Designed miniproteins, single chains, continued (5). Designs and how they scored, part 27

Each design is a single chain, and the fold is of that chain. pLDDT is the mean over its residues in the fold that is shown.

## One batch from the design tools (miniprotein)

Design m16910
Fold by ESMFold2-Fast:
Structure m16910 (fold): chain A 80 residues (1-80)
Amino acid sequence: SSAVKAFLQKVLDDIGEGHIKVAQLDLNKPLKEQGLTSLPARRIVSYVKAKFGVEIEVNDLINKGRPVLEKLYQQVKDKF
């Protein structure tokens, strides 16, 4: 959804990874094959834990994409 992409773009912008353009990503495919590799993913995971108190696994984020991001967005949308 556009809301999930907007959420991910804001997270990337906040952590200094705003050069990754989420509008160009296919969230239904592995994110690691689209330039969202383990280093920016670790930064996302750390930021989300610190800001929202939600824990996600780096390998789930980069390999599964959309279902991990949809679940994360539903957990944090009221705090975002």
Scores: mean pLDDT 86

Design m16911
Fold by ESMFold2-Fast:
Structure m16911 (fold): chain A 86 residues (1-86)
Amino acid sequence: MYEEEIRRAIEEVRRVWPGEAGKRLAEAGEEALRMAKESPEGAYHSAAAFELLADYASELPHGEELTAALRRAAEALRRLAEEMEK
C-alpha cells in the first residue's frame, strides 16, 4: 500500500521533471525506496529527501501535481518507518 504511493511519485518524477535530471532523480528515488525497506532510519531519511524534492518540484512550471505526489510519498515513508519501529 505505502510502496504504491512511493512508486507513483517516482514515476511522476521520471515523466514530468524537466530535462535529463528526471531520470537521475527517479533512479535516486528507487534507491531511497530500497533503503527505506532496510530500516526505520532509512525510511525517515527517505521521507525527508522526498519532502525536499517536493519543495523543489513546487517551483517547477506545472509542478503542482508532482509536488502533491511527492508529499504523499513522504507521508507514506514516515508511516512505513513508524510501523517498522519497535
Scores: mean pLDDT 82

Design m16912
Fold by ESMFold2-Fast:
Structure m16912 (fold): chain A 74 residues (1-74)
Amino acid sequence: SAAELRALRDEVYPIVGTYLREEGYELSAEQVAAVAERVAARLAADPALRETWRKDPTGLLELAREVADELAAA
């Protein structure tokens, strides 16, 4: 549902924002929000990652990097 996607996006936003900043990405707040939104959508589409990402964020962080690189190339 849209509410579940929004809740997931809000949960991953601080995680992806902190990670991308620490990796040296120079993104605006709007760009970080766009990354979090796309990451949440991709994560929600992957049942295995959706169940495990809180215990092992490796897949989440890799998705954040991929999405950030896509936005930087736009």
Scores: mean pLDDT 81

Design m16913
Fold by ESMFold2-Fast:
Structure m16913 (fold): chain A 79 residues (1-79)
Amino acid sequence: SPPTALQMFLDELSKRRYLHPEVIVELATNPSEERIASFLQEHLGLDEETARRFAREILTKPAEEAPALVEEILRLSEE
């Protein structure tokens, strides 16, 4: 199957941040807006509103947008 935006997002993020393999597998196997938002809050320190917005974008945008989403998320997580 072609890669989803979530799969590309996790691949791109793992190049910039260490992610436990179990976390990657869980998010890829059972994706949901709520699970992705919780991941972004707990692992990258995003606030609830921002995390929910990015979770929706990861699930709905084309896979080609994944590198740009990673850059934006990491920029915000470092502020």
Scores: mean pLDDT 81

Design m16914
Fold by ESMFold2-Fast:
Structure m16914 (fold): chain A 64 residues (1-64)
Amino acid sequence: MVGDLYEALHTFPAMGPGELPFSKGDVLRIEEQLGPDDYRVRNLKTGETGVVNLAAAKPYVKKL
């Protein structure tokens, strides 16, 4: 859901253009829903924004 916070449990590399990479311990905020599984996310540690597919990223993150 928009506004939700997630903690990165593992490093996730960006696989394509516009995707957000993150490292273990980063805190991610959901800013916008773009599709059924695709979201615009902000990495609160780096300040960067990008797309995360939450279905693919599910094993890499924990909802706060």
Scores: mean pLDDT 81

Design m16915
Fold by ESMFold2-Fast:
Structure m16915 (fold): chain A 110 residues (1-110)
Amino acid sequence: SLEELIAEAVEAARRGDPQKLKEAIDRVFKEGGLEAAIDALGRAVQALMEALRTAPPSQADRIVETAEAIVEKANELAEKAKQEGRPDLADMAESLANVARELAEIARRR
């Protein structure tokens, strides 16, 4: 189900698995479309924020890699949103990329 794919993206972000996160977001896009993929990415960002709060410094590199995966997918979805004439969704995706970049910088300081 779409909810299971979203849950997979959230779990991948929480455990710091950038490849599974990218795959899960791509599958959400195929099954649920652009808005569903951006929502899933937003949930993944929230999961990464919580992971950053609780993770030991030894996991900082994994958090950085996962945040970079979120930035990559957010940029792809923002471009798709612009092509589909959805500036609202492009703005949401760009906002998620900005939050993910901030999380990467916080993780790098550890």
Scores: mean pLDDT 89

Design m16916
Fold by ESMFold2-Fast:
Structure m16916 (fold): chain A 77 residues (1-77)
Amino acid sequence: DAAETAAFQVVLFLRMRFDLTDEEINKVVDIVLEGVKTGDAEGAADKIKDFLLEKGYSQEEADEVAAFVLKILKKYS
């Protein structure tokens, strides 16, 4: 469905660009799925950005991921 497709696109992007653990990927997937269900693309993107910053990724990396998530969620919500 749309939520699973959105989550898949985000996971593929993250696995190609970052050395995230499976646990970290699963956390991002949960946030994306919730964003699709609620229609809160901005909230989901902000949560992912905050999560990545907490894990020690740079502001630039977190912003790039948040922008991609926002783009995907707007397409599928």
Scores: mean pLDDT 81

Design m16917
Fold by ESMFold2-Fast:
Structure m16917 (fold): chain A 74 residues (1-74)
Amino acid sequence: MLEYSEEEIRERRLEDARWFKAGVDALIAAGASPETLERIKASLEEMLKREKDPEVQRIFEETLARVDAALAAR
């Protein structure tokens, strides 16, 4: 039986980051309030400060850009 390797942990974190992005995209599509989007943005900025994996950072940056675009479209 495989023990969790650093690669397996990384792949799960990447999948979690992609799932989070999809959830944020769905909230934007559903017309989430500016207040909700601003809270998501604040959470993403804190997550980016703590994240060390460059691919996870890229997904969070892409998600942040989508939130910023949704806020700017008001």
Scores: mean pLDDT 80

Design m16918
Fold by ESMFold2-Fast:
Structure m16918 (fold): chain A 69 residues (1-69)
Amino acid sequence: AYTFASAEAEAAFNALLEILKKANLPDSTAPLFQGFEFPYEKDGVKYVVRLLFSSPTHVTGYEIVREAE
């Protein structure tokens, strides 16, 4: 089971899981995507983000790489 430092970390992680689901990849593969940049929409603004993990099962947050066009 995954754990999160904040509700925002969980929301960004769930956005990655939706991408994995569309690619037919299991949720357990999410830690293999550390450093992967993906689109994340918050409050009507589209960003490109990457997840920050402290362990394979703990998400501390995400980093905004850029605003998406």
Scores: mean pLDDT 81

Design m16919
Fold by ESMFold2-Fast:
Structure m16919 (fold): chain A 99 residues (1-99)
Amino acid sequence: SELERLAEEMEARADSLDPEQAREELARRMAELAARLLGRDELAERIPELSFEEQVLLFAKAAIELAQRVEGVPEEVARRELQAMLRVSGVPEAVIEAV
């Protein structure tokens, strides 16, 4: 899967990246995947131009839409669960509140 490839790629680069750089790289990769899942292939090529906040928000949008379409989870429930996950991942509260 794409997530398995991302995990393997990040693991291979872990020794060469500090924790902050690893987090930024993960956010960028997840935003690229999110753009493709939303059918915005042109946006996927421009992800490096987006801020960290914009990358996280793009990922959040895709995750909420998938939860609604695949699992039938209400938007507010999906948003709250995603916000909790982002907090555990160390995403800044200001970015989480924008989700």
Scores: mean pLDDT 74

Design m16920
Fold by ESMFold2-Fast:
Structure m16920 (fold): chain A 68 residues (1-68)
Amino acid sequence: MSQELFEKIKNALIKNGFSEEEAEKIAQEVVENLSYLVKAVNENNFVPTGGNNGETVVKYLVEKIKKE
């Protein structure tokens, strides 16, 4: 579950120009926060749309991280 999502997030970050070290660090922080978000989303009957769930999640979480 979280490990598969971690790998997708890490790969998406690397594809977008992040180094492997940075992508791994960001993906770890994202997965830790995402476990709470996934729980909240699942509890509120939120349906992920489209086949690019990893990219959608990365975009959403990058925006939240940038808002600090």
Scores: mean pLDDT 59

Design m16921
Fold by ESMFold2-Fast:
Structure m16921 (fold): chain A 84 residues (1-84)
Amino acid sequence: SLKERIDKEVEEFLKKHPDADPRKLRILGALFWDKVVGGLTDEEFLAVDIAYAKGDDEKFRETVKAVLPKLGIKEARDIVEEEL
């Protein structure tokens, strides 16, 4: 499943970056896969990725909420809603 794939990718990333937030990484993973299938645009994904990189938790949450209704994959939306 998409969730199992993302969970494994997050676990592997955390081995190299143990201080990263696993919930935010799961959100980014879900949005990335939604973008790959043409749901989210590159620009919409990039806005979330930039907010994540800057460490602005409030901006990250608001940017993720703004793209939620645009997600094409139901499982990706469910993952994002669970982690918010």
Scores: mean pLDDT 85

Design m16922
Fold by ESMFold2-Fast:
Structure m16922 (fold): chain A 75 residues (1-75)
Amino acid sequence: MEEIRAAIDAGDLEKARALLKERVDEITSRTDNQEAIAKGVAALLLMAATSVEEDPVAEARRALEVLEEAERIAE
């Protein structure tokens, strides 16, 4: 999680996207909680939206926030 935040803060959105996808894959592979799975997918969609947003770093931070919600629900 902190590695994703560090990548976003550094403006390395390619690394942030790759790390976020790996974390979503980990969460969804270990949980049957549909809300956690849905939030993981939502985080991926928000990260994809960084390619069209005026403030891609802010959108990436929103994606991380949703991913952190998915992780809390999956625990």
Scores: mean pLDDT 80

Design m16923
Fold by ESMFold2-Fast:
Structure m16923 (fold): chain A 109 residues (1-109)
Amino acid sequence: NEKALRQMYLEAAEKARELGEKYPEVKEYLEKMAENFETMAKNVTKEGEKKRQESLKKIDEQLKKIEEIDKEVGREAKRAMNSGLFRGLSLSAEEFVKKMIEEKKKKLE
């Protein structure tokens, strides 16, 4: 569902900008991440796949720079983006909850 995928990327961009307002020190990197999510939102078709992959690589580069400055802000940025991505995957609320439980179980050794 291209509409759901587009909405997911736009929500990720919004969350990145929100974090930039909260953490001015890393705002420039979060703005670049938001721009790349907006690019992904414009390229949700099969033909846009390569552009989405290029944008994801740029997002990963910005996340690494944020983590070098502040590891906790980097973790918060990753959590915010993962939350936006899961909402757009058309996963049922039940499947999302199940995946979250599996992740928690893996952290409990």
Scores: mean pLDDT 70

Design m16924
Fold by ESMFold2-Fast:
Structure m16924 (fold): chain A 84 residues (1-84)
Amino acid sequence: MELSPEELELMRNILLGVAAKALRDKSHPEAREQAEALLRELLPSLDPRHQELAERMLAGDEAALEEAIRLGEEALRRARKRLE
C-alpha cells in the first residue's frame, strides 16, 4: 500500500518477464512449474489486458513470452534508473 501505482506496474512487469523466461527455458522443468504457479497467483490481480497475456504465456504462445520478456526488461531498466 506504500508503493505508488507506477512502482506496482514496474514490479508486475518484472515478474511477468521473469516468469516468461522460465517458461521458455525447456531445460529446467522445475523453474517452469514455479513460473506457472507465480502466473496463476498473479492472474486475479492483473487487469484484463495483462490477464490475457499471462493466459497466452501459460498456453506456450511464443509471441506472448517474447512480449512479456521485453516488458519485464523495460520495467527493470526503468526501476534501475529510478534508484540512480
Scores: mean pLDDT 78

Design m16925
Fold by ESMFold2-Fast:
Structure m16925 (fold): chain A 100 residues (1-100)
Amino acid sequence: EIEKIKAVLDAIESQPEAAPFLEPPDLEKYPEYKKIGFPIDLSMIRKMVESGEIRSLEELLNAIEVMVEEVKLVFPEGSEEVKKAEAVLATAKALIAKVP
């Protein structure tokens, strides 16, 4: 079902709220990310899908949830970054629920 996983990820990446998460975080601009070790973003999630590390929609959702939790560790509650990360997760859940 890699085609379904890619289609969902493509739809997530096309959302305006996804824009801040399409590239790896700038560790010099946001040094708090250094505390996470290997912070993930949507580009890393795409590489994991392409490499076969993510093989199901459940694993895709789990990776996005980890990304959102990392954003919440770095940015204040109620910030635009946290709101956009939560919107990305909500979109992912809605899109995955619609897959046959």
Scores: mean pLDDT 79

Design m16926
Fold by ESMFold2-Fast:
Formats: sequence, structure tokens, C-alpha cells
Structure m16926 (fold): chain A 103 residues (1-103)
Amino acid sequence: HMDEQLAQGLADGMVRIVEGVFVVTPPDKKLILTPEQKKQLQQQLEEVRQQLVDTLAQLIRDPNDKDAADRAKQLSAQMLQLLDQQAYINRDKYIEKQKKLRA
């Protein structure tokens, strides 16, 4: 229970960092995803998140498991990359919403 809440908090923290602090919108990169690609990105995020939670639970049981530690590092890096892509897409939606409110 507590370990699950901690893992959820860490994942939410990564989302907030990417969305609020370290997202630099590249001037030339317009990432246009189809609805299928957006669903695939969300599914990938959920799969990586679940694998990270499972790997962290394994590390809690055996802190000396070097393979699990290395896997957690790789999964964290993958999750950050996927969250960065999602944050860029969400920024475009925010700009469109602001334009509609000003009209």
C-alpha cells in the first residue's frame, strides 16, 4: 500500500517536472500524432509505468539485485522520454484553448 503510493508519487513527480520545469518547446518540432498514435503512446506509458513499479517492488524485496536496479534506470529514462513527447502535444492544446478564450 505505502510502496504503491510512493511509486505513484514518483511517477506524478516526473510528469510535473517535464510539464512544469524542463519542457523547452523546440521552434521547428511540431509533433502531430494521429488518434491511433496517441493511444499507442498512452499504452506505452502505462506499460513502462507498470514495469517500473514491478521492478521497484523487486528492489524493495532484494536491494542487492543489480539487474533490477539497472532495469529501473532504463525504464525511468524511457518514461521521461515518453512524458516529454506527451507534454509537447499537450502544450499545443493549451495554446489552442487560450486562442478560443480570447476570441
Scores: mean pLDDT 62

Design m16927
Fold by ESMFold2-Fast:
Structure m16927 (fold): chain A 58 residues (1-58)
Amino acid sequence: MEEIKKYFESLGKSVGDPRVKKAVQKAADIAAEIYLRRAEREGKTPEEVFEELKKKLS
């Protein structure tokens, strides 16, 4: 969960607009929750689901 949130937050830190940065931080929390729910449905950890998706993007 923490690694997923850090990843999305790092993307948001490149944005200069503070309102967009707040939206990206909220999106990071939502993304982490989505990965958690998906992992629960698939019987995996959120980190496993996140790593599988990262591998597919390579």
Scores: mean pLDDT 70

Design m16928
Fold by ESMFold2-Fast:
Structure m16928 (fold): chain A 85 residues (1-85)
Amino acid sequence: HMEEVNREAEGFAIGARAAIEALKKYEDKIPKSYLGQISARAIGRGMAIGAEAASRHDPQTAERLAKEEAEKYVKELVDKAVKES
């Protein structure tokens, strides 16, 4: 059980990092008024994505999957914000 808790903590870190990297990639496309909201949503969802991936996969695979899914999520958030602005 403690090993599972450690995997979740590692997953949170992996997911947060992936979300931050994706946000930096799309930073110039995000309206300043939406930056805070998009960042908060991306990091929160990223942490959840990372935790789930880490619970099911080895660290290297979890990092790759978390990066792919977090980037998709951030892109969807940015595309929606651009369409609504």
Scores: mean pLDDT 80

Design m16929
Fold by ESMFold2-Fast:
Structure m16929 (fold): chain A 105 residues (1-105)
Amino acid sequence: DERKEALRFLARVIAEHIKELNPNLTDEQVKELEEAIFKILEEEIEKNPEAGEKLYEVMLEVKKLVEEGLSVKEALAEILKKKGIEADISKMTEGELLQLAMLNS
């Protein structure tokens, strides 16, 4: 299920970002966060499926670009560039780039 794979990928990115902000978290706690975030994302998409379509589209493209060897930041910057939006990858977080990509979807 490509949509579940996209949500799993997003949950991992969010959990890793939380780990960066909270370096005292254990690997076990980060994994538990990933699973909790995935469940929350599934529940929110079920409540608002139209908004979920934009998220799936962006995250599936990010996943494909990451599989091609780009970082998540590079993938998001490439998606924004295709939409005519220049993003300074050194000054923006992955979350900020994701928000811009979804806003311009």
Scores: mean pLDDT 76

Design m16930
Fold by ESMFold2-Fast:
Structure m16930 (fold): chain A 60 residues (1-60)
Amino acid sequence: MSEEENKEAREKNAKAAREAALAAGASQDQHDKVEEEALKGKNAEESEKNGARGVALATS
């Protein structure tokens, strides 16, 4: 992916992770943290992994 595509994918994955955390009952502080973790990913795959990990940590 290009740099622009990676940025778009990271932001999309961060939003998805934030929504997943909210749906799972995470607090506002936790869903913000999940979004930050997803955005730390350097590409779409890393962002998705970081988001999923964040949701799991926030809700379990």
Scores: mean pLDDT 75

Design m16931
Fold by ESMFold2-Fast:
Structure m16931 (fold): chain A 89 residues (1-89)
Amino acid sequence: SPLEKAIELLNSLMKNFMAGKASVETIESQLDEVIKLLEEAGLLDLAQEMQDFKDRLVDLMENNGSPLELTKAMVRGMGLVTEIWLAQR
């Protein structure tokens, strides 16, 4: 399903980011795919929250955000995974 694919992409993205293997370009590309999948599923509010998350994470990565701010962003990302899982039923 689109929502299952979105969860898998987010989990893969977070794992790669925590391992220091994710570039900003990879993060943008993968989050754009997640946003598209959420929009296709009709979850427009959640797609907007994901866009806000993407914008924040990219800004922190490009402007050398602190480890604390990056950790807070990743905690928000985990919360969004939970919201997608709940929407999937």
Scores: mean pLDDT 84

Design m16932
Fold by ESMFold2-Fast:
Structure m16932 (fold): chain A 77 residues (1-77)
Amino acid sequence: HMEEIRETVRKAYELIRQGKLDEAIELLADAVEKLTGVSREEILNMTEEEVREKFKDLPPEVQSLAILAVRLAKLKK
C-alpha cells in the first residue's frame, strides 16, 4: 500500500523532471482511481479543496497523490 504509493510518487517526480507533465498527471490520476474508485476525469476536474474534503477519511498519502495530480493539471491549463 504505502510502498506502492511511494513508488508512484517517485515515478511521477521523475516524469516532472523530464518535462513530461502529461505523463506524470496520468500516472498520478490512474493511481488515485485505483486506490479510491473515483474516475481519473472526475479527479482532474476537482479543486484541491474538493479533493481534501472528498478524501478526508483516506490515508494522507492518498490525499497527497490526488492533490499533486490536481495541482499539475492546473499548471497544464
Scores: mean pLDDT 80

Design m16933
Fold by ESMFold2-Fast:
Structure m16933 (fold): chain A 82 residues (1-82)
Amino acid sequence: GTASEVIPQEVVEQIVEDVLRERSPSILSKMTPSQRKDLAEAILQGGQSDLQLAEEFGVPLNVIVDIHTQVGIQIIKHVLGV
């Protein structure tokens, strides 16, 4: 299934906000709620590379990698029932 079948989009949106708040609060302050939602949707769709997401959304590559890592952890937790 798609990532959206495994975890809710609202969980990914929360991860995006939390990682940006921790690592790039200036970028978080410049992003609209719609832009954060679009980034979460793009991550859930999985059709773009981390580099493409970084360039499209103006987020550093290492921050995108961290978001993907946290999403992967949540998927694993859901699969393991924890």
Scores: mean pLDDT 80

Design m16934
Fold by ESMFold2-Fast:
Structure m16934 (fold): chain A 58 residues (1-58)
Amino acid sequence: SAAEAAGAGASAGAEAAAKAGHDQRTVYNLALEAARKAGGSERDARRAAASYGGGVGF
């Protein structure tokens, strides 16, 4: 549930940032912040946001 909330937050934040024309780094930062605010732990938020930052993480 916490990991799922972080994933949903990251996805919403990334989509909004991308739609607004932000670069990949800004998309990652906004996805990470949105994931944290969605109720996930910092670990879950970082993992969820990693997919938008081009990092390695499953």
Scores: mean pLDDT 73

Design m16935
Fold by ESMFold2-Fast:
Structure m16935 (fold): chain A 89 residues (1-89)
Amino acid sequence: LAAAEEAVAAQLPEAEAEAERAEKEGLPEEEKKKKRAELLERVLRLFEEREPNERLRELLREFHRLLLEGKQPPAELEEELQRLLEELR
């Protein structure tokens, strides 16, 4: 988990800066959402590359996909993610 946290920490400041620029430019909400989704995808990809737990990567991909589709993730998915994250810390 430490390697994944380092990768996410390195990208988060850049992702936040890009989101702030989009807001300052007065971009339409749809474009802002697309930029945020792209940033989340980049962060998740780095997390997947650095995280050795295959099950955790699968759950993160499913969670991300459901959020992008505007669907509510099932409670079981969130509980399993929390359990795995706690076990890996």
Scores: mean pLDDT 60

Design m16936
Fold by ESMFold2-Fast:
Structure m16936 (fold): chain A 82 residues (1-82)
Amino acid sequence: LSFGELSEEAKELLREAIRAFRAGDYQKAMELVEKAFALDPDKRALQLEVEVSFGLALMAEALGMEELREELLKKIEDALEE
C-alpha cells in the first residue's frame, strides 16, 4: 500500500475514514474514501486496494474478528504516515 502521490487533503480524508470506521459509521467511512479518491481520480488501482481493505475489515467486524479488523485498518493508517 503506497499513498506517496496522494494529496495531503486526500490523505486526511482517508484518516477521517479510518476514524469513522472505528466509530462504527461504515457509511461515512466509505463516503470519505470516495471523496478522497475524487481528488486523485487517476489513482484507481490504489482506490480499489483501499476499498477492498475496508471491505475485508467490515467482514472481519461482522465475523467478530476484531484483531484482523484492526490489522487491516492499521495497514492503511501506517501507509498514510509514510
Scores: mean pLDDT 80

Design m16937
Fold by ESMFold2-Fast:
Structure m16937 (fold): chain A 122 residues (1-122)
Amino acid sequence: MVVRWTGVSFDEGLRLAGEWLAANPNPEPGSALVVEVDGPKDFGLDEPVVIILVTKKVLYKGEEKTVRFLAVAPVSASVDEVLSRFQPLNAESLEESRALKKLAQEDEEFRKLVTEILESLK
């Protein structure tokens, strides 16, 4: 399932994302939250940005782990650029964070979901 909000300010987008995370502490794997935010020129943003949160099950060191990945990127960003910006929100260490990020970037279903989200914004 993909939840979308569009045409909101940056502060409102962050508030909506935070409220959704609080209400959905364990979202279903494969779910995504997308917030398209009007870029605030006061923060040096010349274009709308998208906030993408994806929940994904990954196999890490032989254990299945449910991970939330967050990316903030210009709406004009390429799929590869957005994929490079995803960071895990619940990693226990820098080593785990790097490994989880790589696993997500190499996951075909994750890449497909991000591609479909970005195509829907064009």
Scores: mean pLDDT 73

Design m16938
Fold by ESMFold2-Fast:
Structure m16938 (fold): chain A 88 residues (1-88)
Amino acid sequence: SKELEKAKEYKKKGLELIKEAVRLRARGEDPRPALEKAKEYFKKGLEYLEKALEEEELSEEEKKEIEKLKEEIELGLKYVEWALSKLA
């Protein structure tokens, strides 16, 4: 589904920004802008997953993929929120 593909795209973008935040921190640079953007992208990914679940004719395989992707995005979001809390 288009919504499921968008959710995957936002997950990928969020993870790329976490990697960038790690690189910035290693160089003594401020990782907060990258972490805030990762948080935004993970939230958008979850919104697209909710839209994907509203689609008619979802296969059992697609439902399973959505559930796994939701867990992965929620884990990424928890990490970003934790990392931001340590920089406050």
Scores: mean pLDDT 87

Design m16939
Fold by ESMFold2-Fast:
Structure m16939 (fold): chain A 109 residues (1-109)
Amino acid sequence: MEEKAREAGVLAGKAILSLTPDQVLKAAEAMAEALIRAGKPRDVAESFVLTVKAAVEESGLIGTAILVADYFYELALKDPELTAEILRAAGDAVPQAKPLFEKAAELAR
């Protein structure tokens, strides 16, 4: 379980590295909408988007990939089903990275 959660995070990070900054923000917005649909508070979803946006601006794609990998590793350990839903929502929003997000979602379950 822990090893699969770690692999899911790594694949989510690799998905971020395959995107442009604008596509990363689209993916983050889709992830936030999935969080809201799953019953998470709007403030939690908004904080996630703002954190990703700040990471892109301050640390570029590499720093953002590390942040996203850590986020989904932790979330997969706590809530694998929610993690899979969020990662699939991201893949649907940014089709170029969809294969990586789908693989990450499968490992998160």
Scores: mean pLDDT 87

Design m16940
Fold by ESMFold2-Fast:
Structure m16940 (fold): chain A 104 residues (1-104)
Amino acid sequence: RVKTVEEAVELAKKLGADAVIVGLPGSFTEAQRAAESVGKIVGAKMLPHGIAFEAEADGIRVYVVAAPDIETAKKGARELAEELGLKIVGEKELPEGVILITKK
């Protein structure tokens, strides 16, 4: 989980993106720890089927979406991108979740 969020930040830097959304199956506490591991938590938002934590890491906005299962986490991540007005310009699917690379 922590490594997945770290990989998302590095991928965002490589692609010149300003934000990344990571969808992870699991608990509120695990998502919070993953976000805190890469940067400062600056917000949190309740989603219909999960929670999103917002962190700032090296100038990249990082959103970590936690949901009960992987498909719900993927859906929540994409719905969050739409709600925030972010365009998905890249996607990487991992065994533990999904990484969405976004631009404004």
Scores: mean pLDDT 75

Design m16941
Fold by ESMFold2-Fast:
Structure m16941 (fold): chain A 84 residues (1-84)
Amino acid sequence: KEEVRKEMAEGAEEANKIFKEFQEKVKKEKLSLEEQYELLEKKVEELAEKEEKEKSVKYGMMAGILGIWLGVLKVELENEKKKK
């Protein structure tokens, strides 16, 4: 299980890196909440597909972490619809 723990740690680090790059892109390109959701959703789907194909815990951890942020973004998007 030491290999699994290493893959989980690497996945968490990579997910944090991807999320920081995502936040920088959002700020630079001034993406709407809809665009942010679509971009992050696509990334989570890509990582989930890689997990299935490669059977890698690392990609599963990345998809899981980014999926949590996608869930937060979905709630923000629904709240904005109520304000508009």
Scores: mean pLDDT 80

Design m16942
Fold by ESMFold2-Fast:
Structure m16942 (fold): chain A 94 residues (1-94)
Amino acid sequence: STEEIKKKLEELIAQIKADPSLRYQYVLEALDLLKKAGLTPEQMGEVMSRAIELSDKPLEEQAKAIARLSKENKDVAEAMLLLISVFRAIKEEG
């Protein structure tokens, strides 16, 4: 559900703020998930750009986007969750 995804986003953002080293770890985990999903480097770049865009949106809109992706590819959805969390944490600290 979007409510469960929203809670996961909030938890991940809080974890990253508490430990900035997780920024690097979660980006690498996201890239590995995208590779597992069979994305090309160009497609991975598109996902990164979309994550940056979504990180500026309300948490509800972020959760809805991830929920839609999870119906198509769970690995891509998990990667998007991680990337949005990293970019949102960076924005809220800077």
Scores: mean pLDDT 87

Design m16943
Fold by ESMFold2-Fast:
Structure m16943 (fold): chain A 77 residues (1-77)
Amino acid sequence: MAEEAGRRSGEVRRLAREKGPDEALLYAAKALGIEVDEKASLEEKIETLRKALPSLSLGDQNVASTAILSAELEKAK
């Protein structure tokens, strides 16, 4: 499971680089079984993942945190 979480975190970073933070967030949410409205704002998607963090395993928290950080960095530009 730790290996799979590492693979997912790597994919999140790749998607954020190639397709942007929205796609990375949607991928992370789908991979973690979290329902996110694809039509929601970037901030609402970030908040949905943040709310799910306490219920996730340590590895899954890393995946979600990676997606959140990528989106926050893009928003700060």
Scores: mean pLDDT 77

